# Designs tried in a protein design run: designed miniproteins, single chains, continued (4). Part 1

Every score and structure here is a prediction.

Each design is a single chain, and the fold is of that chain. pLDDT is the mean over its residues in the fold that is shown.

## One batch from the design tools (miniprotein)

Design m12001
Fold by ESMFold2-Fast:
Structure m12001 (fold): chain A 78 residues (1-78)
Amino acid sequence: MASTARTLRLLAEKAETADAEELEILSALAYALLGIGRATGTISPEVAEAIRRAAEAAEAGDGKAAAEAARRAAELAE
């Protein structure tokens, strides 16, 4: 899942320095990735859970937690 892992690494990098407005956008993108991945069967349940945690952390305004969860999802997606 090279494209998914790459996208999640980019989300993690952006989340580390993101402001509240940027985190809201990153949350929406993470939920979109989760929905597409589940619909296409291209992500494992472990990757899905990690993406969900990243999306929820970003939605809560916690950029560090969002970055850590997205990085974990990327590791699991490789």
Scores: mean pLDDT 82

Design m12002
Fold by ESMFold2-Fast:
Structure m12002 (fold): chain A 91 residues (1-91)
Amino acid sequence: SHITLLEFRLLAAGGGLTLAETIVKNHPNDLERLKKVLEELEELIERLRELLEEARRDPEVPEELIRRLEELLREAEKLKKEVEEKVKEVE
């Protein structure tokens, strides 16, 4: 089911975001790790935008899943901004 595939992609994206937050918390002054987290967050944000556009075009996708995609995208963009500021402070 394309809905099941979307749910699994959301699960993976959410897990990736949680791990990124954990890396930033545990290694706040590690410039190399912070830069790698930024790269991974940029890729995650791009993927989430693509998934959100696809979900919005599909009338069979529940509105709840669209809201979850929007929330996850907002959280990823917020974390990216926070990590970008940390990189500037450490450099």
Scores: mean pLDDT 87

Design m12003
Fold by ESMFold2-Fast:
Structure m12003 (fold): chain A 80 residues (1-80)
Amino acid sequence: SKEQQIQELLERMERLEREAERLVREGAPLEEIEKVRAEMKELIDQLESLDAPSEDIARAIGLLLRVEAAMYAKENGLPL
C-alpha cells in the first residue's frame, strides 16, 4: 500500500541517518557521507511523489538536515 511504501521510506531515512553518524564518528571521507546524503535526498523526492503527510516529510527533512550539519562541521573543522 501507499502507507506501507511511505513507512518503508521513512525507515530507510532513519537507517541512512544512523549510517552517516557512524561515518562521521569513524572519520570517513566527506565523499562517503555525501553518497548517504544524496540517497536521503532521493528518498525525500519519493516521499513527496507519494504525497506523504507533511509530518512525515518534515521528519525526513529533519534527518537530512542533521546529516548536512554534521558534514558542514566536519568540512570546516568544527567539533561534532
Scores: mean pLDDT 87

Design m12004
Fold by ESMFold2-Fast:
Structure m12004 (fold): chain A 94 residues (1-94)
Amino acid sequence: SLDELVEEITRHVAEAIRAGQEGNEDALKEAIARVSEAVRKYLELKRAQGLPLTDEEIERRVKAARLHVEALAYEAMGNEEKAQQLRDEAAKLM
């Protein structure tokens, strides 16, 4: 279900931000991986419902989402420069 996937994405984004605040690199890596998996499932389900997404477009969107979540974690750590670099990288994919 799309609603359950949105809730899952939201939960894992919050986990990534918390891991960033705590300086827990392993927890951050795990949270980003879970966000990536949930976003992929969301996009694949949208494609199954008729949204014309190619495999390449799904991969680009998953990568952009990963970079945005990583940027949120670095911002939470007080590393605004790294956060902005990650946001700029994500923008080039969209």
Scores: mean pLDDT 88

Design m12005
Fold by ESMFold2-Fast:
Structure m12005 (fold): chain A 60 residues (1-60)
Amino acid sequence: HMTEEDKEIQNLIKSVKTEADKKKYEERIEKFMVQRTLELAKKAGLPEETIKYLEEELKK
């Protein structure tokens, strides 16, 4: 049996122990989020400067 506090501590410890793998996973997720945001921005007809900014972020 684990309390909510114990679960939170376990998640924090796991996060620290897997720092390198977590960072790679987060970078991949961030790129997918930017890509999806760019697609939605183009579909919604947002200003060209906003679309350009998102495209530049995706290229990094």
Scores: mean pLDDT 69

Design m12006
Fold by ESMFold2-Fast:
Structure m12006 (fold): chain A 72 residues (1-72)
Amino acid sequence: VRELIEEARRLIREAKRAFEEGDYERARELAEKALELAQEALERSDETSELAIEASVLALEAAVLLTAIKNS
């Protein structure tokens, strides 16, 4: 689970960089992958665990980024 969280966090950072560079296609792909991994981490964790909270935050960050990409 922690490996999924760390990978999702890394992908979100890469997606934000791609977004700043104007590469919306890459940003979308990276953000979608991050959302998938964060959701899987959440499904594999207890809802009240620290890891579940962290995964929820990452999933929200990925979703917000995807919305920003769609509005660009």
Scores: mean pLDDT 78

Design m12007
Fold by ESMFold2-Fast:
Structure m12007 (fold): chain A 62 residues (1-62)
Amino acid sequence: MEREIDVGLARIHYGVALATTELSEEARERMEELIEQLEKGEISLEEAIKRMNEIVEEEEAK
């Protein structure tokens, strides 16, 4: 129940990143993997969002 909400929030965050940043194919794959790890309970929502933000910063630096 809580995990499904967290996954939804991570997917919204990913959608915002796609709309605001020109993400490479590799960056998109990394973000999708983070969402899968969150769905499996391997990482928290906080950790997923933190890592997604790091990916966005890396892409903006290119």
Scores: mean pLDDT 79

Design m12008
Fold by ESMFold2-Fast:
Structure m12008 (fold): chain A 76 residues (1-76)
Amino acid sequence: MEAALEEARRALAALEAGDPEAAAEHLAKAAELLGRPMSPEEVERLREMLAEAQKHPELLAEAVAANRAALDELAA
């Protein structure tokens, strides 16, 4: 669980850095660590969604902040 949370945090950092491909890779790794590996099609859908989110920086920043707060609560 802790390793999966760390990979999820790395995904959020990659999104803030404007790297949706790295973010998708970290999220896929988090899913594997939780015993729920993503299919190649699910990873591709995720990359598309994250790339689209990069076009809406204010909404992306809000979503990243909300997800980071949720991860911090789960880690407590």
Scores: mean pLDDT 77

Design m12009
Fold by ESMFold2-Fast:
Structure m12009 (fold): chain A 63 residues (1-63)
Amino acid sequence: GPADAEKAARAAEEAAKRGDATAAAVSYWQAGLHGDREEGLRGARAGQAGDAEAAAKYAVKAA
């Protein structure tokens, strides 16, 4: 649900701030499962590519 998507998006942003691209990618994928799946997928792909800032932006849109 939306609260789970917001929680996952927050976890993704915190992981990105720590430079943990793998944790960010997983959290962005989870945000998409609970909110906007396509935005979550974009965030997960950005995180896997090492673009933590873009990943965080898409996680917020997924929530």
Scores: mean pLDDT 69

Design m12010
Fold by ESMFold2-Fast:
Structure m12010 (fold): chain A 55 residues (1-55)
Amino acid sequence: SSVESAENILKLRAEDPELTRKLLLAQGFSEEQAERLLETTDPEEAAKILEEAKK
């Protein structure tokens, strides 16, 4: 689930990184978490950031 969500975020980032950033912030991610998600190329790392944001 989290890995699949991470892959979807990476795809959205490739299409529109600014919209992706705004969506992450709207979902309650911090600026740091959003930047990490926008910069990572590893779906596993992205999934870990998504899990951190659930807390």
Scores: mean pLDDT 76

Design m12011
Fold by ESMFold2-Fast:
Formats: structure tokens, sequence, C-alpha cells
Structure m12011 (fold): chain A 56 residues (1-56)
């Protein structure tokens, strides 16, 4: 699983109501790593939307 896939997976699980502790357990990572990935996923979604708009 790529780092980008981990970021998206963490974000989707969080949206489904899973805690960071459960997400970390499910993915085999630390809670701090899950928190970092969640923050990166949020910023990546914003950057993706912005890039698509600016590219047009």
Amino acid sequence: MSEEEKEIEVYNLWLQGYSLEEIARRLGISVEEARTLLNKAKERVKAYVKKQREAA
C-alpha cells in the first residue's frame, strides 16, 4: 500500500467514525502516524481541488 493510499484510507476510516487508535491498529501503524496521515490527507484533498481548478 502506497503512502497516498494510506492517507486516503485513514481519511475514509475517520469519516466512517473510527477512532485514530482503531485506524492505527487496522493499518498496523502508530496513532501519531495515523494522525499525521489524516492531516496530510486533508491537505492533499484541498491541494488536489485547488490544482484541478488552477489547471483549467
Scores: mean pLDDT 76

Design m12012
Fold by ESMFold2-Fast:
Structure m12012 (fold): chain A 57 residues (1-57)
Amino acid sequence: MEEYKKKGEEYLKKGDNSSAAFYYGLAALKAYEAGDYEKAKELVEKARELGADIPLP
């Protein structure tokens, strides 16, 4: 979970919004699998603000 979140933050700092959104989406899926729905929702919202409208497949 946190590995994907960190990777998303790294890409966000580099200005790569597409890669950042991808990794935030993966982090959200991992949080959902772990039962942390609040964390999953927050990460989905971050991914959406970066241009992702759909949960990653």
Scores: mean pLDDT 74

Design m12013
Fold by ESMFold2-Fast:
Formats: structure tokens, sequence, C-alpha cells
Structure m12013 (fold): chain A 82 residues (1-82)
């Protein structure tokens, strides 16, 4: 669903902004590009890489964990509103 992809893109953008993370920002831009091009296989790969990256940062830094947790709560609310 295009709506789900747009919600996920917004989620990653919010995290990149809140974490002030240029690497996550770059991954988010790649994710958007592949979605626009219809390359969903590559979009999924970037999403998986972003998830691993966020997970590792959260494990190392409690402040990152709290920001990610808040973002996931917002993501859940947006998905439930569909």
Amino acid sequence: SREILEILLRFFRKLAERLNDPELEEKTEEFERYIREGDYEKAFEIMEESEKYISERSRKDPKVFEIVKEGLGELREELEAL
C-alpha cells in the first residue's frame, strides 16, 4: 500500500531529524528515491539497514532508545488510523 510506504517514510524522516543523524537522513533519502522509482526490493533493503542501524544505536544510548520508542508509538497510531 502506498499509504503504508508514505507513513514509514515519514517515520524514518522524523527519527533522522530528532536524532540529528546524517547517516539515517541519507538512508531515508535513498528509501524515498526507491519508493518513487517503484524499486520496492531496494526500498525494503534500505528499510532493513535502517532498522539495524537504529537498533544498534538504541542499544548503545538510552536517549536514542527513548526517541525511537516515542517514534514507534506515533507510527503505531498512524497505522491504526488506516
Scores: mean pLDDT 84

Design m12014
Fold by ESMFold2-Fast:
Structure m12014 (fold): chain A 56 residues (1-56)
Amino acid sequence: IDEEELKRLAEKVGEYHKKELGISDEKVERIKEEAIKLSLTNPVVAEVLRKEVESI
């Protein structure tokens, strides 16, 4: 899974949580950046992110 795909997955998860939890745009952007960094460091995190998008 490449960085561009990770960004796309993080964006979908972020939009979902923003709608459900009422989180601000600024916090969603920070969460997306952190999720991408963690996914690049750990393949297990990338797989969890992919599965979370599938559950939406």
Scores: mean pLDDT 69

Design m12015
Fold by ESMFold2-Fast:
Structure m12015 (fold): chain A 77 residues (1-77)
Amino acid sequence: NLAAIAHEELGNIYLAQKDYLGAAKAFEEAAKIREKVLGDKHPDVQKAYEKAGIMYAIAGRDDLAKKLGEKLKQKFP
């Protein structure tokens, strides 16, 4: 999906600028788009949410990183 790819590229741009919160949000949007297209249990969706969660943790948003981690544990135990 081109929209998911566009959000991934935005995430990479934010990451290069050390805007970890911007990167996290962009990767999370890409993950949501992939989840809608591929279903919530697809491995590519898991990887996309994991990437967003790592960026939230680096950004100091432990609340958002934990939320994504719990979502992943429920879907991919």
Scores: mean pLDDT 79

Design m12016
Fold by ESMFold2-Fast:
Parts: C-alpha cells; structure tokens; sequence
Structure m12016 (fold): chain A 65 residues (1-65)
C-alpha cells in the first residue's frame, strides 16, 4: 500500500484545500503546516513532490491572508 506518512500528508493537504474553498485561511494554513511537518519526517521522491506542492499552496494561502 501507500506510505502511511505520505497518505497522512495528502489528507492534510486535502483538508487545507477544502478550507481554502470555504474561505477559512487559518485552517488551511494549520493543515499545510501539519502536512509540511509530516513530509519533513519522511524521505523519498513522493515526500519531495509533496514538499513542493505544500510550498506552492503555502504561498497561495499567504497571498489570501
């Protein structure tokens, strides 16, 4: 199956995206911080790809604040 840490990070990213759609910038930022912490603890290509996605989303959320 998929790496559980990567799946947890993907879940946090999904929650951040839902929060963005709902206009909840604080919840989006919190979930992106959780995802960033999870991928920082992981290694490999999937974690590196998620780190890039998290950085892009964090920049987008910062532009909304």
Amino acid sequence: GADPVVVDAETAIALALIAIVLGDVATAAANLATAAALVAAASGAAAEALAADIAALAAEVAALA
Scores: mean pLDDT 81

Design m12017
Fold by ESMFold2-Fast:
Structure m12017 (fold): chain A 58 residues (1-58)
Amino acid sequence: GPLEELQRFAESLKDKPLRERIEEVLRHADKLGVDRAVAAFIALGATPEQAEKLVALL
């Protein structure tokens, strides 16, 4: 489902610098919606609080 696709996308970015991974998630945040963007940042290693703060900047 969409969450599994999002997790695979996050995993595909693991070898990229952290900044570039964050930027790619932000570019897709408008298509993902808030809840999925938060989940993506957590999958990349952010805490829930950090993930919510990053999404709030959109």
Scores: mean pLDDT 66

Design m12018
Fold by ESMFold2-Fast:
Structure m12018 (fold): chain A 112 residues (1-112)
Amino acid sequence: YIDKARKAFLEGKYEEAKKYAEKALEKDPNNWRAQRLLADALFELGKVEEAIEYYRKAVELSKDRLGAMEIGLAVAISVARTEGKEELAKALQEMLDEIQDAATETANALAL
């Protein structure tokens, strides 16, 4: 399902990508790639609020893989703020802050 969702997304078939990503999550709800891909499809479809929810879930599952998720969150925060959706922007910012705090804690532990 993930491969089908990714292929559909790359072809610009965002509704189809959404459906396959949802099928992937039915099989493995903790698959952060499927949650990220669903969020990307929802974002392209203009469903920013739903995309934000799935980006948050993907981040929680992939705290050890920060780079692309941090960039995606920053973009989603910017879009939410430009649309006047401060509550959603705040939720995304809290998620980004949690990731950065975890990274700082890890760095401090390794400084020993």
Scores: mean pLDDT 69

Design m12019
Fold by ESMFold2-Fast:
Structure m12019 (fold): chain A 77 residues (1-77)
Amino acid sequence: PTISAEELREALLEAGVPEDIADRVGELWKQGRGFEAFQLLVDEAGIAMSRRVAEILRERGYLDTARMLERVIEAHE
């Protein structure tokens, strides 16, 4: 299932992502630029926080979205 920009923003804030970064990620997600959104997340918030976001997405059942983020994290490592 595809997560909405609003649901993604909530998961980002729960993980401790700063509001400025969460807003920019959400805007790219709204535009269908999901890989760019997650590249921005990893670049600005870092790997550890991005891993926390992926964990929250998995716990909430957004498995495809969590997998996409995990792939971006792996490519950054």
Scores: mean pLDDT 87

Design m12020
Fold by ESMFold2-Fast:
Structure m12020 (fold): chain A 58 residues (1-58)
Amino acid sequence: SELEETAREALDFAEKVKDPEKQLRLYRGLLEWLRRHPNASPELIERAEKRVAELEKQ
């Protein structure tokens, strides 16, 4: 689906961001965006949640 493709591309883009603070902001934004979309896959939400948790520990 277009939403899943867009979400995966956005997650991949966020992972390439070298600034940890900007990367965390991007992942938080993506997580909120994914949670607002009823057709977002649980796997993509879990991926974003895990990365937010990891970045918050830095």
Scores: mean pLDDT 81

Design m12021
Fold by ESMFold2-Fast:
Structure m12021 (fold): chain A 66 residues (1-66)
Amino acid sequence: DHLAEGKRLYAQGRLEEAAARYREAIAEDPSNAEAWANLFFVLSELGRHDEAAAVWARLQELFPAL
């Protein structure tokens, strides 16, 4: 479960690896809004603001109610 793995890595402060696992979760299930949201937050925390903005825009496109 890539989402659960990403959350575990995030809890350990392994932010780059957490982002990679969240991307894998999205690749397997693009409808997983939690994976998109977690990817946005971890990229923001990493200071990758351009990537975070792109993820946020895609999240809003796929899930307009969020």
Scores: mean pLDDT 84

Design m12022
Fold by ESMFold2-Fast:
Structure m12022 (fold): chain A 78 residues (1-78)
Amino acid sequence: GLVLDPEELAELEEIARRAEAEAAARPDPREARLVLLRGLLEIARRLGRDAEAVEALLAMLEAGAADEELQAFIQSYR
């Protein structure tokens, strides 16, 4: 199984809290959903969960994410 040390867990919790705070700052529900999906995608990427990362990416496309933003993220995912 995946072993997370306290430092790695704290980083993932911070990503989640930051995504929630940014989503709360977005009055548009679609924009808020997109921000949360970006946070989930970053968490999945850090955990090496490729299937979950792909699911989040597809959900972002459905939520109206721009192709340019998605391409930039894909290029950073290695």
Scores: mean pLDDT 71

Design m12023
Fold by ESMFold2-Fast:
Structure m12023 (fold): chain A 115 residues (1-115)
Amino acid sequence: EIGRASLALLRDPNNAEAWYTLGRFYYQLGKYDEAIKYYEKAIELDPNHPLAPAAYFNLGRAYEKKGDYEKAKEWYEKSIELYPTPLAYRNLADVYRKMGETEKAEEYEKKADEL
C-alpha cells in the first residue's frame, strides 16, 4: 500500500523497507522510471535487505521493459549473484537473445535447466 510506505518515509527517509515497497508498487503499476528510482534508493540504503534479491530482479525486468538491455543484463547478473533462480537465468538468456548473443543465451538457458 503506497500510502503506508509514504507515511513511513515521512517518519524516516532512511527506511529501506519503505523504499523497496514503493519500488515494488510502482513496478506493479508499470511505472518503471519511478520503480527504478525507488529501488535504487532502497539498495543504496540497505543492499543486503531481505527484499533486495527481488528488487535486483525487478530492476533487470524494468530496464528490459524500457529496452535498456545493457542495464537489464547488469541487474539480472546481480540478482543471480545474490539468489540464483531458473527465472532469472531465463530472463538473462532472453536479454542476450535480444542483444544478438545467441551462444550466451543458450548457455544461460542451460544453467536455468540445471537448477
Scores: mean pLDDT 84

Design m12024
Fold by ESMFold2-Fast:
Structure m12024 (fold): chain A 72 residues (1-72)
Amino acid sequence: SMDVEKENKELIKKLHELIEKLEAGEISKEEFKEKVIELFESLGIDPEAVQELLDENFEAIIESIKEKYEEL
């Protein structure tokens, strides 16, 4: 669906913006996690599942988002 592709692109852009703010020291790691959880919750994804994934795979998630952003 084109709507899903558009939503995915917007999500990746928002996630990358949060990574830029995190790396610039404008937001803390805790604020970053909270904002990521909010973004995924807005898409109907379970916030507890997102929190667990972030806690276990933080660095891998950051790298994945950066890679996906470069593909846009």
Scores: mean pLDDT 80

Design m12025
Fold by ESMFold2-Fast:
Order: sequence, then structure tokens, then C-alpha cells
Structure m12025 (fold): chain A 56 residues (1-56)
Amino acid sequence: SMMQQRLQEAGERGRRSFRLALPALQQEKERVKDDPQMVADLDHAIGVVQARLARE
């Protein structure tokens, strides 16, 4: 139970961090939109974060 509580808290903390990362990554993509390689790398990173948030 204590282990499950700590895991749940760590999961919530991770979800909040990913949720905060999304707008930052999207802003960076807008900043570098003239660089197709950077846009592709950021799209990949955004996809990874979105997949982690949707995993439940």
C-alpha cells in the first residue's frame, strides 16, 4: 500500500511534468518551423510525450 501510494505519486508527478513539457515543445516547434529536421525531431518528441500521457 505504501509502495503503491509512492508509485501513484511518482506517476502523477511524471504526468504533470509531461503535461508542462507539451506547450514548451510546441512553442519550440513554432520557433524553428523553417528547419524541417528540427520540426521532425520535435514532432517525434511531442508524439512520445502524448503517447505517455494517453497510456492509461
Scores: mean pLDDT 74

Design m12026
Fold by ESMFold2-Fast:
Structure m12026 (fold): chain A 76 residues (1-76)
Amino acid sequence: EDELERLRALLDEITRLHNQGKYEEALRLAVEHGLLTEEEYQKILEWAKTDPRALEFGVGVAVLRAAVEIVVLERE
C-alpha cells in the first residue's frame, strides 16, 4: 500500500462527493482520514447553522490539505 496512492484515492472520493453536493459525507470522510480534526469538524457544523456554505468551505480545506500532502510525498 502506497500512502501517495491512498491520498490520491481519498482526494478523488472527496472531490466526487463535493461535486454531488454531499458535503456532510465529504467532511466525515475527511475527519476519518485525518484531513480535518474532530474540533474543526464541530466548528464547521456550528458555522453551518448560520451559513450552509460553511460545509463547502470545510470540504475545500480538506481538499487543499490532501493536495499539499500529495505534493510533499511526490517530492524527491
Scores: mean pLDDT 82

Design m12027
Fold by ESMFold2-Fast:
Structure m12027 (fold): chain A 62 residues (1-62)
Amino acid sequence: KEKELVLRLIAEKLRLIGLEFELELLKARGDTSPETLARIKELEEEIKRLEEEIKKLEEELK
């Protein structure tokens, strides 16, 4: 039971790191085109959703 939650938490954290890395790369390019700004917004929203899911998993492990 706990092992499944720990594995899920690790998987979600790895996904979060990947999305944060992509977001930082896009921001570092300094491209202010509408396409890049839209992609940044999508990544920020997905990161926020994953952070909320990670928080819920961490609360379950308490």
Scores: mean pLDDT 80

Design m12029
Fold by ESMFold2-Fast:
Structure m12029 (fold): chain A 95 residues (1-95)
Amino acid sequence: MKLHNLLVAAALHLVAASMDPTADREKIEEARKLLFEAGEAYDNGDYETAIELFKKAQEVLEEMLATEDLSPEARAALQGALGIVKEMIELLEKE
């Protein structure tokens, strides 16, 4: 898949999680901001910065999954976003 399609898919999972009251909306917004900043770095050809920002987004999502009392629906949405973020990091590191 193209990185742009993965970025949109990850953002959509974060939007789904943000609709659930068990998920910390401030942490979701932090992860979203990191994803869009990573996408901007990628569009500018700064792959090293893009990878760093995606890894920061991964850390935020992993912390939420480890520490929050999430509903099954919120957990599934955040796990979906995390999986896509990991795929984007792997794709960029293989270049």
Scores: mean pLDDT 82

Design m12030
Fold by ESMFold2-Fast:
Structure m12030 (fold): chain A 63 residues (1-63)
Amino acid sequence: MKEEYKELALKAGFDEQTAEELAEGAVEHGLSKEEVERVIEVARRQAPLAREAARAIAAEEAA
């Protein structure tokens, strides 16, 4: 199960470490394959917002 979830995350464009963490969390929380696919889709769609948030945090840390 963990390997399948990791592969789904990799196919969605996540890096290997992020995909492994995502798969580990999904197994720990007992998520179904459908739930994992939904989480990956939402995360992929929100990737630009996550990048912007990280940049804002870095700017505040520098100030």
Scores: mean pLDDT 69

Design m12031
Fold by ESMFold2-Fast:
Structure m12031 (fold): chain A 63 residues (1-63)
Amino acid sequence: SAAEKALEYAEEYAKQVAKRLEELTGKPATYKVEKIDENTFRVTVTAGDIVLEEVITAEQVLA
């Protein structure tokens, strides 16, 4: 379903952001994906003292 694909994309996006943040900081990065509603996800990536938060939507993903 579209919602399942959006979640998979959000997780892959978070993973890529975490990898990039590890390259930039030289520190281990962790990521978290939170479902806000059926079409909206919050992505949080943390590496040391740096926290990046972004909200993404299913429509933006599936276009």
Scores: mean pLDDT 79

Design m12032
Fold by ESMFold2-Fast:
Formats: structure tokens, sequence, C-alpha cells
Structure m12032 (fold): chain A 55 residues (1-55)
């Protein structure tokens, strides 16, 4: 589905941005921000996996 492919591309771009933000937070020792981004990344990875099952 073109819509599912579009959603996958969007989530993959978001994931790239979040991983960069996580790396920055880790470098600063911001443990609360690290925990937030780790949780958010896990949720998006789960959504990507579910979308891939529909391709």
Amino acid sequence: SPEIEKQLKLYEKILETLRAKLADARARGDSETVAFYEETIAEIEKKIEELKKKL
C-alpha cells in the first residue's frame, strides 16, 4: 500500500532524529531525557514492525 510505505518513511525519519537526540542527551548525562527518548524510540520501532507486517 502506498499509504503504508509513506507512513514507514515518515517513522524511519522520525526514528533517525530521535536517535540523534538520544545520543546528545547521553553525551550530556541527562538521564530523564535519555529515558524519555529510549521509551519513545521503542514505541516507534514497534509501530514500524506492525506496519511492515502489512506490506
Scores: mean pLDDT 87

Design m12033
Fold by ESMFold2-Fast:
Structure m12033 (fold): chain A 65 residues (1-65)
Amino acid sequence: SYEEELRAFLRELGFSDEVIEEILRLIREGKGHLAAPLLVREGASDEQLLEAGRLGRALIEELGL
């Protein structure tokens, strides 16, 4: 699933489980637009933001949001 792919990607980048679960919660609640500012606050690079955005959009489509 795209949730598992996004979770694995964010873990590989060194984000904490707490931050990862907050991002996934925001997406599941239809608040995915708040996930990018959170990743920027945690120090994500432009390339990391682009890939996280791609996976996040795929997850939103998978969830029917």
Scores: mean pLDDT 80

Design m12034
Fold by ESMFold2-Fast:
Structure m12034 (fold): chain A 72 residues (1-72)
Amino acid sequence: SDLEHNERASRLAAEVYREALAAGASKEQAKAAAIRTANLILENPEASDEEKREIARRVAEEAIAAEKAAKA
């Protein structure tokens, strides 16, 4: 259902938020990464649970890479 899909998006977004903060991102950057994760998952309602986790992983990696690049 749409509700279950939205709940999955919210949970994965929360995971990305925590990972970004753990990597040293600001709360603003972590929030942006979380919002991006939620939006990408919501835009792909046919995505499998595995594909949704892959989206979250990729966004987290992008946020961490951006933080490292900003400090270089």
Scores: mean pLDDT 82

Design m12035
Fold by ESMFold2-Fast:
Structure m12035 (fold): chain A 86 residues (1-86)
Amino acid sequence: ALAHFNLGNVYLAQKKLDEAAEEYKKAIELKPNFAEARFNLANVYLAQKKLDEAAKEFEKIANDPALADSEYSKKAKRALEILGKE
């Protein structure tokens, strides 16, 4: 999970959005509660103007009871407010 997450971050820094999304998806497949990978995937979708896909990933973070005390839950809720999807 961590190796795919780190590779996704490298691709994101290089503006390789499709490659970044693929690596974050692999990280999430290995660790479904990986809030940071899911948050970064949502931001990749925003950069691609895929607003509905981004909102779905933010909603998964915001509505996950295992992540309720996570900083990423708070960040996801703020992102949903900006997108008008609370």
Scores: mean pLDDT 80

Design m12036
Fold by ESMFold2-Fast:
Structure m12036 (fold): chain A 68 residues (1-68)
Amino acid sequence: TEKKKKFAEKMLKLALKEGIISEEEYKELLEKLKNEEDLEGLIKYLIEKQIEAGVEEIVRAVERTLSR
């Protein structure tokens, strides 16, 4: 439980740092984390957001290379 909560907090901070979520969304998700509201669902949501962002980053990197 504590281990999952700590992991979710690290994922939230990483998503904010990478610009995957906004400061507003970060605050909302952090409140859910503090209240232990659907911790497993929160972790799954953050993983999915990271995967989506990774795909977009690859696409943009390719476009940037082609724009030389």
Scores: mean pLDDT 75

Design m12037
Fold by ESMFold2-Fast:
Structure m12037 (fold): chain A 74 residues (1-74)
Amino acid sequence: MSPKDQSDQLTQQAQQALSQGDYEKALQLAQQALSLDPNNSEALSVLGAALQALGDEERAQQYFDKAQQIQQQK
């Protein structure tokens, strides 16, 4: 499996953890996804959402901004 495919799988697991309210697990899985693909906009969005839920709004905004920037690329 390519690093991108592994990052996508970890992002899916992070999204599941986020939906279950397990913000710490979502954070860890999203960070692992980004270690494999730093430009995974979905993983950046999940990381931002988890940080926001944990009260770290400043760091959350940084990841949301990066995710948005990547999503605007054609």
Scores: mean pLDDT 84

Design m12038
Fold by ESMFold2-Fast:
Structure m12038 (fold): chain A 74 residues (1-74)
Amino acid sequence: SLEEKRKEILKLFEEDLKKVEEEAKKTTSEEELKKLIEGLEYGIPVVESIEILSEEERKKLVERLKELIKEIKE
């Protein structure tokens, strides 16, 4: 169902964001941190284009991406 696909997409994003957060905490390389930030920044328009997600779900994911970017940048 559409609802099941939506939940799967949200779960995959949450898992990926958790991995990025862990990688950011483990790395001391400014180059690797910059790559992680760039990946998250490019992720924002991708999330905003996911029509299967509700507007509220897209906004929550975008906020999560922005919060993680701020955390990595300190």
Scores: mean pLDDT 83

